# Designed miniproteins, single chains, continued (4): the designs that were tried, part 13

Each design is a single chain, and the fold is of that chain. pLDDT is the mean over its residues in the fold that is shown.

## One batch from the design tools (miniprotein)

Design m12453
Fold by ESMFold2-Fast:
Structure m12453 (fold): chain A 99 residues (1-99)
Amino acid sequence: LPPPVKLLVLDPDEERRAEALALIAEAFGDRLTLAGAGSVEEALRAVREYGFDGVLVIARELPAEDLERLEALAPVVVVRKPYSREELLAAVEELIARV
């Protein structure tokens, strides 16, 4: 099998971020290495330092400037709140396809 895809999940809500990480880990298992970030600045540092293959942003709104900064480093998929389990998992599959 190829090495696991490294995905960073950005959600400023710590509880929602933990729930999303758990759901993604359960659905994708060893196909992914997952980490979380609570801010755009934390996500930018993590991508630069650890080399994530993609960033999943979970937000009600993401400023275009912040999206451009993230996309300069890695593929980005945005999931708008509120989201369903199906929408979250579909976004992860889309992100994997872009790697």
Scores: mean pLDDT 85

Design m12454
Fold by ESMFold2-Fast:
Order: structure tokens, then sequence, then C-alpha cells
Structure m12454 (fold): chain A 87 residues (1-87)
């Protein structure tokens, strides 16, 4: 039981750190960096089986990539969100 909680705690700490990094990147206008961090959050939630949150974070990454002018990464993130929402 303790080992399972410690493993979940590390994942929760990783999520909180990624969320902090994403918010800081947005605050300084680093939309490309923020998009990359939100895409990583999408990957983490997908591995956890939380497909709704994974899709939400990939959509957020797409919006930030679009703000950064990276239309290719924005399209890829949107496609990833749609693929997850279809599962």
Amino acid sequence: MGLRLAKEGRLEEAIEELERLARRAEAIGDYLGAGEVYAKLGDVYEKMGDLEKAAEYYRRAAELYEKAGDLEKAAEARKKAEEIAAK
C-alpha cells in the first residue's frame, strides 16, 4: 500500500510541476514552450487512462502552438486530442 501511494504521489508531483511550468511559460509569452508542456500533460493523463483530461490538455497545447505560429504542431496536437476522444 505505501509503495503504491508513493508512486501515485510522484505522478501527482510531476503533473503539478508541469502545470506550474506551463503557467510560467504562458505568463512570459513563451507560447511554444507552454504548448510543449501541455502536450506532455496530455501524454501523462493518457498513460493514467484519463482520456478526457488528456484530450483537454492536447487541445490546450494546440491553442498555444497556434499562438506561437507553429501551425504544424497545432494540427498534430488537435489530431491527437480527436484520436483520444474517439477511444
Scores: mean pLDDT 79

Design m12455
Fold by ESMFold2-Fast:
Structure m12455 (fold): chain A 72 residues (1-72)
Amino acid sequence: SPLAEEIRALAERVKAWLEENVDPETAAQGKARIDELEEKALAYSKEGNDRQAAVTAAAGVIEAVGLALESL
């Protein structure tokens, strides 16, 4: 589905951003969290719950930003 493709693409972009902008240990923690939220968002998308899929994917971006700010 188009939404599932967008969710996967967003997760890959966020993980790449973490690798470029934080230390390797923080990046590893952030990527693990993004992978968890991607899996949950894709599960919602599979169930036809596009709103919860989008909200869960957005939470991944917020989590990554929060982790980067905490690493300052």
Scores: mean pLDDT 82

Design m12456
Fold by ESMFold2-Fast:
Structure m12456 (fold): chain A 96 residues (1-96)
Amino acid sequence: SEIEKLLEKARELIEEAKKKLEKAKEALEKGDKEEAKKYLLEAEILLGMAQLAVAVALVVAKKEKDEESVKRAEELFEEIEKLEEELKKLKEKLKE
């Protein structure tokens, strides 16, 4: 199923983004602003890719009236939104 492949890809991208955000936090604690910037950029790219995959899956799931996949896509959007908020807070710490 193309929907299942898109949702699985989005989940993998979300997990990679979480790892990059943790590495960015560690770099900030060490005072390594350049390493933190690198990881935050990588996290931003991964979250953007995940958002696109979820958006495509949601459109297809709604067209197919696949309520279960619509629910999964909406849950992944909520997870991405939380991670984007964390990313925003970490970017503000770089300016301090």
Scores: mean pLDDT 89

Design m12457
Fold by ESMFold2-Fast:
Structure m12457 (fold): chain A 125 residues (1-125)
Amino acid sequence: NAKEALEAGNYLEAYRIALELMSQGKYDEAIEILEAIVEKKPNASAYIALGRAYYLKGEYDKAIEWFEKAIELAQKNKDAITAAVAYFMLSEAYEKKGDKEKAEEYRQKALDLTGPENEFVKLLV
């Protein structure tokens, strides 16, 4: 129960439940949980998951906003891997909007952070 996890401060369990809901196509339910997580504890991985949920709904402008927030937080924390994941997601969102120039720019930024052969980052996108 996501509400019980959130009330207990178990944000990791709430996050896991949100990812399971996303895998089931229950994006609005996942968004509600993820928004509750980020309100209490800003977290770059939760921002990426929230952006991905909006992306899967076709709400690309909202997805972009959350991926940009994830990049800002990851850069502040010196977390190059999380920033690279967010840049790959941002590239995918711009590709869906038909902005190929920005899509390639952000894809290149992701590769520059992790190297062009980093299969771990590619697996997450």
Scores: mean pLDDT 85

Design m12458
Fold by ESMFold2-Fast:
Structure m12458 (fold): chain A 67 residues (1-67)
Amino acid sequence: PSDEEIEEEVLESLAYMVAGISEVAAKTAEDKEALLKEADAQLDKLRAQGVREEVVEEARERIREAV
């Protein structure tokens, strides 16, 4: 697979994980904020691993919309 395909697969996996956690745990605004902070930490980790910053930023926006 191309680097772009690999990056998208990783971001989709992260988004899926956040959505699953949100469905079970995020019942209040505080829970949603906690999930968003954890997602930000995971995205920072991906950026440190070499994922392009533009892709990380796009994923961050999608996750914020999903939560």
Scores: mean pLDDT 69

Design m12459
Fold by ESMFold2-Fast:
Structure m12459 (fold): chain A 100 residues (1-100)
Amino acid sequence: DDGLPAKMLKLIEARAEKAFEEGDYEKAAKLYEVIIKTLESSPLTSPEVRKLLAKAYTKLGKVYEKMGDYEKAIEYYEKAIELDPENEEARENLEKIKEK
């Protein structure tokens, strides 16, 4: 519904990365979910928005992988690849999980 300015999304992303580095995976997941909802609510839909969404889904997948929720991690990596097939991080992480 309400979108945030691009600069605010960048700040939320930095906060999410910090939470992930500190092992606060619940906080990191919530922050990446805010980024995703904000991008989906953006007044401008474009290939650039899809790439930003793919990046956010990739990061959310990594969060759930760290939490041991491999089913959710796979789901989010697949969403990232659907949005941006060139997203190497999502593809590499998905392949690593499928081998487990």
Scores: mean pLDDT 80

Design m12460
Fold by ESMFold2-Fast:
Structure m12460 (fold): chain A 80 residues (1-80)
Amino acid sequence: SMEEEVEKEKKRIDELIAKAEQHLAAGDFQTALDYVAEAIRLARKLVEKYPDNPLAKETLRKVLETAERIHDAIVAAIEA
């Protein structure tokens, strides 16, 4: 079903964000950004495929908010 596909893709996106957070904690900033970029790409594709699905839209919103937090954390770490 569409709901099963959205939930499956959300799980995949969540796993990419978890990997980004792990690499951020390890100081692997470029790898963290690469995982974030892939998560954004998949989340945007999910919304393009299911533009009226609330979970798809919420997934993109959360990924973009997390991407901003990770970027801010990298900037803070480099300046420290």
Scores: mean pLDDT 89

Design m12461
Fold by ESMFold2-Fast:
Parts: structure tokens; C-alpha cells; sequence
Structure m12461 (fold): chain A 86 residues (1-86)
């Protein structure tokens, strides 16, 4: 499936950590687009397997447990995860 992970209001360390995650998936052969807009990072993974999807959902739950606002929307073969830090 396609997964879009959006990280908002992130500091430099948080942006770097999530960008490195995206680069890791790209090096493993996943079709990945990474876009940075100020304090916002958008990572789009195409053809994500169930393991990758579950790992990203666990990442989102981890951020939520630390007080981030998390929105998860599933429409057909597309999963959109938005994490807002603050």
C-alpha cells in the first residue's frame, strides 16, 4: 500500500531522525519520496508491505504516547499518518 507520513512542528533532531528512517527504507528498495518544508517533513512510501505499515503505526503510537497529536486516515490502498509535535 501507499503510506504518507507527515511530521509537523519538528525540531532539527526530530526531522533528522524521521528523514533517516525514510532514507533507510529507500536504501532497502522501497519507492520513497522525502520532502522538507521548514519544520514539516513528508515521507511517501509506495508499495509498503504489512511489516513496514505496522512499524510506521507503532512509530505514530509512540509519538502519541509522548503527547503528540496523531491522525491516521485509511482510504483504500492509502494510509495517511500525520504527527504534530508541540
Amino acid sequence: MTVTLTLKNANAAELTAVALLGIGYKLDGVEVDIEKKGDTLIITLKNADDTTVNNLLELAEGYKSKGAKVTIIKKGDTLTITITLG
Scores: mean pLDDT 85

Design m12462
Fold by ESMFold2-Fast:
Structure m12462 (fold): chain A 60 residues (1-60)
Amino acid sequence: LSPAARRHRLELEAVIEAIEEYNKWLKDNPEEREKLTGIQLWKKIADLMEERVRAARAAA
C-alpha cells in the first residue's frame, strides 16, 4: 500500500473503534443519551473521532 493508503486505513480503523466505544458508552449510560439533542450527540461523536484519529496519527 502507498503511505497515504496506509495512513487512511489507520484513520478509518481509529474512527470505527471510536464509534464502537461511544456506542458502548451510550448503552451503559442511557440517561445521558436521552439528555442529548441530536446535534450535541454528533458533536460528542465528532470530538471522539478527532481524538482517536489524532492518536492514531501520532502512533503511526
Scores: mean pLDDT 73

Design m12463
Fold by ESMFold2-Fast:
Structure m12463 (fold): chain A 97 residues (1-97)
Amino acid sequence: LKEKGVEYGKKAAEAIDKGDYEKAVEYAEKAARLLALAGEPEAAELWNAVMVSLLKRQGKEEEAKRLAAAVYRALAEALEGEEREWAEEALRKVLAE
């Protein structure tokens, strides 16, 4: 699970470098879900921060927001209890930006 989650995180970053933003969002969502299921939601948050930074550096603020929303939504679906509440609040903050 963790190794596969990291693999999808890397694929998402590579997709951003290639300008394939739809694939980047898809891979980021898969990475977040797999990392959350592996008990590593903090790793998902770190990958999200890297990908959002890359998109903002390219002037893709809308895509950065979409990717972050997809990541936090996947985390909210995979996590439970206080961790789910954290992910839901993070999603609301992203959407409020």
Scores: mean pLDDT 81

Design m12464
Fold by ESMFold2-Fast:
Structure m12464 (fold): chain A 75 residues (1-75)
Amino acid sequence: LEGEIRASLARMSLEVAKRAIENGADRKEVAEELERMLINAGVPEEKAREIAEAVREGDLKKAEELTDEAVEELE
């Protein structure tokens, strides 16, 4: 149950990041903030960094895939 909440927070963090980019936010700044949000949601620092790097590169599909992997480990 707690892992399910953390997984939801991680997914919501990515959704917020995607919408910020769609609204013209700087990708690098969004990636840095996303990394912090993911760590706060309980994602390991290494995984959060990988997800943030994918966002910085503009590969949102890879970011979603990496987030899916990370949230499975939280549940």
Scores: mean pLDDT 82

Design m12465
Fold by ESMFold2-Fast:
Structure m12465 (fold): chain A 97 residues (1-97)
Amino acid sequence: KVFEEAVRAAVEELLPRAEELRDSGGREDVAELLAEAYLRAAERTPDERLAELLRRLAELVRELARTEDPARRAELRAEIARIGEEIERLIKELEKK
């Protein structure tokens, strides 16, 4: 399905970059590029669950880039990883139906 192909391509390209951002301390320029890509993917998907997860991921990467508190950064990194895994599972679910 066309929307799944576009979203899958975005996820496959961008999840490793979100992980790199998580580990590297969150550069604002990289975070903004990732956030815009996630928002574009969200606008292109007709599945509202997937769109919400992509919008949430965009918010989290932006927040990580702006956050200097180590405890908050650790929390944001964990949430980014969790949302990324949920997106992968949902895409697989949508492929089966």
Scores: mean pLDDT 69

Design m12466
Fold by ESMFold2-Fast:
Structure m12466 (fold): chain A 85 residues (1-85)
Amino acid sequence: SSIITVIEQVIEEMKTLSGRDAIALLRAALNSIIEQAKDPRVREIAREGLRRVDALEAELDTLSNAEAIEKVVELGREFIERLRE
């Protein structure tokens, strides 16, 4: 529950940033979850999310700022849904 709340807050903050900064914020949050989470399932979902963030960052120069924010917000939402059982 606390992890979901943190990512919900990260999603709202990402909407106020540039696409590049939004990607960096989600990456930092996922890395923190990988280091702090005791549940191996949560760590695995976070590592999977991090790989998707890395893939999005590699394509960043082909996206508008609005498209980048929409895509990184969607990655954050997908992460939350995967944590919900």
Scores: mean pLDDT 88

Design m12467
Fold by ESMFold2-Fast:
Structure m12467 (fold): chain A 80 residues (1-80)
Amino acid sequence: DLVEEARRLLEEAVRLAEEGRLEEAKRQITKAGELLTQVRDNPGLAAAGADLLKHVDTLKSAEEAKRLAEGALRAIDIHA
């Protein structure tokens, strides 16, 4: 399931961000965003994935990466 894999990647991104591992957190966020954009039966999740991909390269801190990943996890909880 693309959504459950994206959730797992975003939960890992939150953990990596809490450890200050910004570049690894960004990689997990990018993978999750790519998976969510492929969810063809849920345009809300596809839009959330596109937002992740738009913002991941602008992240300047682990705290920002954590907030972006947590926002996407909330979107999954609302739409899935």
Scores: mean pLDDT 86

Design m12468
Fold by ESMFold2-Fast:
Structure m12468 (fold): chain A 98 residues (1-98)
Amino acid sequence: MLSKEERIEIVAALTIMGLTVLANQARREGHDELAALLEEARDRISKAVKEGNVEEMIKTLKEAIERLEAYRDEAPELVDDGIRILKNSLKLLEEEKE
């Protein structure tokens, strides 16, 4: 069985990968501000997981979800994919919070 720390690290790794893929897609489509937001969230999650700061990861996920809504009219599919990734990560991290 995976430890709580290992499960958190896996959730963070999957989130970082998902945000990286979406940020690259956003840049290819010319949505540079959206890409920068996704990259900022990725980098904050990467730092928080290295520091063992689950509260900062949760805060970053919640803030990113709210900020992504501003881009819905510009890039609805990328926003939907981003929110899905972030909400799935948030749910898994909240389950690990005990």
Scores: mean pLDDT 85

Design m12470
Fold by ESMFold2-Fast:
Structure m12470 (fold): chain A 65 residues (1-65)
Amino acid sequence: VSKEVALMISAIGVLIEEGVNGQVRLENGTLHIYVPEEDKEKAEKAYEKIKELAEKFGFKVELHV
């Protein structure tokens, strides 16, 4: 399994576990997370967890609210 696929699956799993209604896209070494403003606080918790995973795989993370 590629590190890209592993990161995507892990990020989606974290968002689901935190109850965030969001979209995830991986582009040019950056993982983009798109969430509605109402989920911002939950998304920030998910973002911290995903950021740790992304750093392990050598990717950047950007949260879009």
Scores: mean pLDDT 81

Design m12471
Fold by ESMFold2-Fast:
Structure m12471 (fold): chain A 68 residues (1-68)
Amino acid sequence: SMGLFYLGLAQYYLRQGQWDKAIHYANLAIEKDPSLTSPAYDIISQAYDRQGQLDLAQHYRRLSEEAK
C-alpha cells in the first residue's frame, strides 16, 4: 500500500528530527489511505510538539483520538 509506505516514511523522518518531511509524508499517507488518518495525525502531533507548536500538537492529538 502506498499509504503504508508514506506512513513509514513519516515515522522515519520523525525519528530523524525532520519535522516538515514527517508532516508532509503523514499527509500523503492520509491522501492515499484514509484508514491511516489516526496514526498519521499522531505523527503530525508529535512533529509539532517537538517544534514547540503546542497548540497545533494538542489539536492533531485530539484529531488522532477521534479517528480511532
Scores: mean pLDDT 91

Design m12472
Fold by ESMFold2-Fast:
Structure m12472 (fold): chain A 92 residues (1-92)
Amino acid sequence: SMAGLQVALSAIELAKKAGGSVEVEVEGDRVTITASGLSVTQQVAAALQAIGANLEGTPVEVELNGDTLTLTIGGMSEEEIEKIKKAAEEAN
């Protein structure tokens, strides 16, 4: 879904701006993004975007632990997954 892709790319961009790190795991149509080194403000921004996408019907889960944000996004196409992987590689 486009909303899921936007949530993923936004989280990756926040990690890049923070000087943090990004890890991406893929299982079927499900993508798990782990973004580390985020400020509290960046974590809240990413979580609110994920909640917004979930309210629009995109299956998104968000977990916050210290400076780490974990997003799990379902219903992703192969093209969307490739875009996420590329963005994560460029961010690290």
Scores: mean pLDDT 82

Design m12473
Fold by ESMFold2-Fast:
Structure m12473 (fold): chain A 92 residues (1-92)
Amino acid sequence: MEKGEELLKEGLLLYRQEKYEEAKKLFEEAIKILEEVDPNNFVPYVLLGEVYLKLKKYEEAIEYYKKALAIDPNNERAKKNLKEAEEKLKKE
């Protein structure tokens, strides 16, 4: 199993266990590896956005969802979660 993909799988397991800070570290390590071997892989950016959303760090969540959408502009999950994060920053 490739190290970058292995880190994403381990991070997802931690995310499902609600261990968001630990999941964040693994996804950040995965990005550093995957940016060199597959720069068009939007998956780790979507996953980091979701972790930041759970941590209530909405500005960071927005940044990572925008990075994911720069690679895959039709990603429905990233679009929906970006809108949610933007709404959480607003007093409406």
Scores: mean pLDDT 82

Design m12474
Fold by ESMFold2-Fast:
Structure m12474 (fold): chain A 55 residues (1-55)
Amino acid sequence: SLEDLVEDFLEGRLSLAEVGERLGLTPEQTRALRRALMAAKSLEEAVAIVREFLA
């Protein structure tokens, strides 16, 4: 699930490259997503950011 993917990334169990590949993002989009996720203060906020990014 998206929530599990985001949690694995935040906990360091999944690489940024793998997240980008699974979501079909360009390298530039993947870097933008990383910056947004690093600013998140909770898992729910991070998931909301990813959902908006993919809309």
Scores: mean pLDDT 78

Design m12475
Fold by ESMFold2-Fast:
Structure m12475 (fold): chain A 55 residues (1-55)
Amino acid sequence: GPALERAIQRAVEGLRRSLAEGDFVAARAGLHELEKLDPELAAELRRELEAAQSR
């Protein structure tokens, strides 16, 4: 429903912001929250986080 979609959008936006800032601790925390809302999307973004940490 709309509330879940909004929660997912905010979680993704927060995670992407943390990644852009190089705040990998905040990014991992955001990923844990996203896993509770959308595990499949969280799995894709976890791969992006791992790639960013390797740079």
Scores: mean pLDDT 82

Design m12476
Fold by ESMFold2-Fast:
Structure m12476 (fold): chain A 55 residues (1-55)
Amino acid sequence: MSPEEARRAGLEAALAAGSAEGAAAQGKTVSDQAPNEEEREAADLGGAGGAALVA
């Protein structure tokens, strides 16, 4: 790949990432109806575990 192609790919990924942010908000609501317990646990552990890991 040329640097130009790599740069274009990066831009496409950035646009997709921005799109994913909006989708994540909607996905959260849908997940609440059919909760993946592991995802919820991972989120809880990520928050609490982050603080514990720093300590």
Scores: mean pLDDT 54

Design m12478
Fold by ESMFold2-Fast:
Structure m12478 (fold): chain A 70 residues (1-70)
Amino acid sequence: SLDAEVRLAFAEIYLALAKMNLEKGDYDGAIESAKKAIEVAESALPQDPEGAQRIINNAKKLLDEAEKKK
């Protein structure tokens, strides 16, 4: 399996995709990417709780914004 560093890198990529999709008005794409960021970051919580929680918090804010605009 991927280690915490690699998982958080993938979570950051999904977070960036969520931001990009939200800016474009692709709310479905933003929701899907934000959910993926949360899933991947949550898998890293036991090894890096601080890094994982930062991504989860940011992704949840994007998810809430995208769902309200849909």
Scores: mean pLDDT 86

Design m12479
Fold by ESMFold2-Fast:
Structure m12479 (fold): chain A 58 residues (1-58)
Amino acid sequence: MMDLSSLSAEEIEEQIRFYERMLALARAAGQLSEEEVALWERVIAHMREVARRKREEE
């Protein structure tokens, strides 16, 4: 699911942990370029901001 607006803060935080683990593993294995790593870091940062806002509302 790509729409973060339908997810709870906890569900978004779980997605963040999953992507962080996958990014770390893929980077360690040399599967990602630095540019691709930077793009994923931006996606994760956006997810963190959405989760933070949802936490403030709860």
Scores: mean pLDDT 78

Design m12480
Fold by ESMFold2-Fast:
Structure m12480 (fold): chain A 59 residues (1-59)
Amino acid sequence: GSDEKTLAALSDPSPAVRLAAISEARSKAFIPKLEELLSDPDPAVREAAARRLEEIRAA
């Protein structure tokens, strides 16, 4: 399904692709991968992952 493609995109070598994938990562199934992205070398990816985790956990 689309979730498999989003999960793969969260591991993409491009920070821009990872940022786009974070915007699509809306289910609790993405929590473990979003937690990995909190340690991402790109600061924009880290910030987006933290914000998305808060949104998912608050829902």
Scores: mean pLDDT 82

Design m12481
Fold by ESMFold2-Fast:
Formats: structure tokens, C-alpha cells, sequence
Structure m12481 (fold): chain A 55 residues (1-55)
């Protein structure tokens, strides 16, 4: 699903970037790639991505 793809993108960003910037960068990347997702779905994908990355 598009949500699962967004989670994968967020996970990769959290693995590549450290610190507070990782969350913002993940959110922006998901917004750019999946504009059809709602703000809530986008936030959920970023949170799931952080968990998948071990945060």
C-alpha cells in the first residue's frame, strides 16, 4: 500500500539521519512522494518509520 511505501521511505531517512532533523526530513519526503496521504496518515507513517529504524 502507499502507506507501507511511506513507512519504508521514513525508515530509510531515520537510518541515514541522526537527531531532531530526521523527523522533519522524513515528514517532508513522505509529503512529496505521497501527497494523497492525509496529514494524520503522514504523521503515522513517520512514527512507524522511526520505530522500524529502532527509535
Amino acid sequence: SKFEEAVKIATEIFKELEGAEAGRKAYEAVKEKFPELSDDERDAAVVRGAIEAGR
Scores: mean pLDDT 81

Design m12482
Fold by ESMFold2-Fast:
Structure m12482 (fold): chain A 81 residues (1-81)
Amino acid sequence: SMEELEKRKEELIKKYEELLTEMASRTDTSEQQRQDFVNERVERFKRALELLEEQGEERLREFLENYEKNFEKVKKQLESS
């Protein structure tokens, strides 16, 4: 259901924000620079999810399942970026 997908989307966004915040905290940057980094990436991620949702529930579901399944891989990719 779309209600289920919305909840999963919100949880994934929260986890992504937490991951980015942790990554940013390990840099020798100002608090403002860290906040900007996190906010820019989170907003971009939200837009990507909105575009997937426009393509249909199945596309969004597949993306969420793959992202959730491969979260550790995503974390490693972000750490290397």
Scores: mean pLDDT 79

Design m12483
Fold by ESMFold2-Fast:
Structure m12483 (fold): chain A 72 residues (1-72)
Amino acid sequence: MEAPETREELLAKLRELFAKSKSTLDDIRAGKAVDEADRQFLAATRAFDENGDGVISAGELLKVLDELEAGK
């Protein structure tokens, strides 16, 4: 089994993943083509961007971490 990561390391990784989804969103808004995997990832991360402003707040990151800890 893979070793569990600390809460802080998990938050750092989530921030990087959400930064990538924001970059994909910015590319779409600029009229650039993005691959299918990036579009699917963007759609998934948008589900956690509850206010729809394209910015993932610290509270939203903490909520994602809490859901992962709950096994949902």
Scores: mean pLDDT 61

Design m12485
Fold by ESMFold2-Fast:
Structure m12485 (fold): chain A 93 residues (1-93)
Amino acid sequence: SMEELIKELDRAFSELMRALFEIALLRLEMETRELSEEEKREVERRIAELRERAREVAERILELLEELEKVGADIPEAYLTILRSLAEEVLAE
């Protein structure tokens, strides 16, 4: 249903934002803390895992946006534009 697609889109957006926020925090930690070589490798591995997750979620957002357009969902155009731009930017990296 349209309602379930909207709920899935909101969940996917929340998941993408959490992944991007965690990546930003890990990058900040790498820049501001004196980490051991092992700790740096662990942080880099975690960032790589989160980037892959962000890509998967971004692809899912684009799929959900396409599905919502097909069913004629009445969603604010500004919200759709922001989500599409964010997902496309994540995939362009």
Scores: mean pLDDT 85

Design m12486
Fold by ESMFold2-Fast:
Structure m12486 (fold): chain A 89 residues (1-89)
Amino acid sequence: MSGEELIKELEERIKKNPDDAETWVNLGLVLASMGKNSEAIEYYEKAIKLDPDNTTAYDNLGLLLGSLGYYDKANEYFQKSLEVNKKKA
């Protein structure tokens, strides 16, 4: 199915370029869309470790945690995203 095909493509990209934080974010997004929340969290955290300025990873992790009821932790990641954006301005 399309989700499984996207995962395989993204895994191939990661194997070739393991430091590409954007690909880790995209893999997390696909997994979250499939309800694989724990795996999605792991991959967003990996993206943040590779690129601490990746606001997309912080925003998506915050949204996912908020959807699961972890509001305080979600807010922490949204605050980190805002801090990064302020430094870029």
Scores: mean pLDDT 83

Design m12487
Fold by ESMFold2-Fast:
Structure m12487 (fold): chain A 89 residues (1-89)
Amino acid sequence: SEQRERAIRSAEESLRSVGTWLVKNDLKESGRRLIFRSIETSLINSGLSRDEARRSAEEGTRAMMPHFLRGDVEGGVEEGRRAIAETLE
């Protein structure tokens, strides 16, 4: 749906911003909560329910953290976006 596509795009943009900042400031491991909140907030602001947003944020964070821990922002964003999209099917 248009709402889901908008939500995924919003989350991807937020993830790229937060991920870039975390890698630049060497806060990779402490950033899990910030990444989760970034996804959750973006999805809620895009009109998803709290339950859908939370579940998608959990899966997205789980998929992208290994990439962020090695400094791979773009790989992390792509894997997070994929996990969020699959959760919202």
Scores: mean pLDDT 83

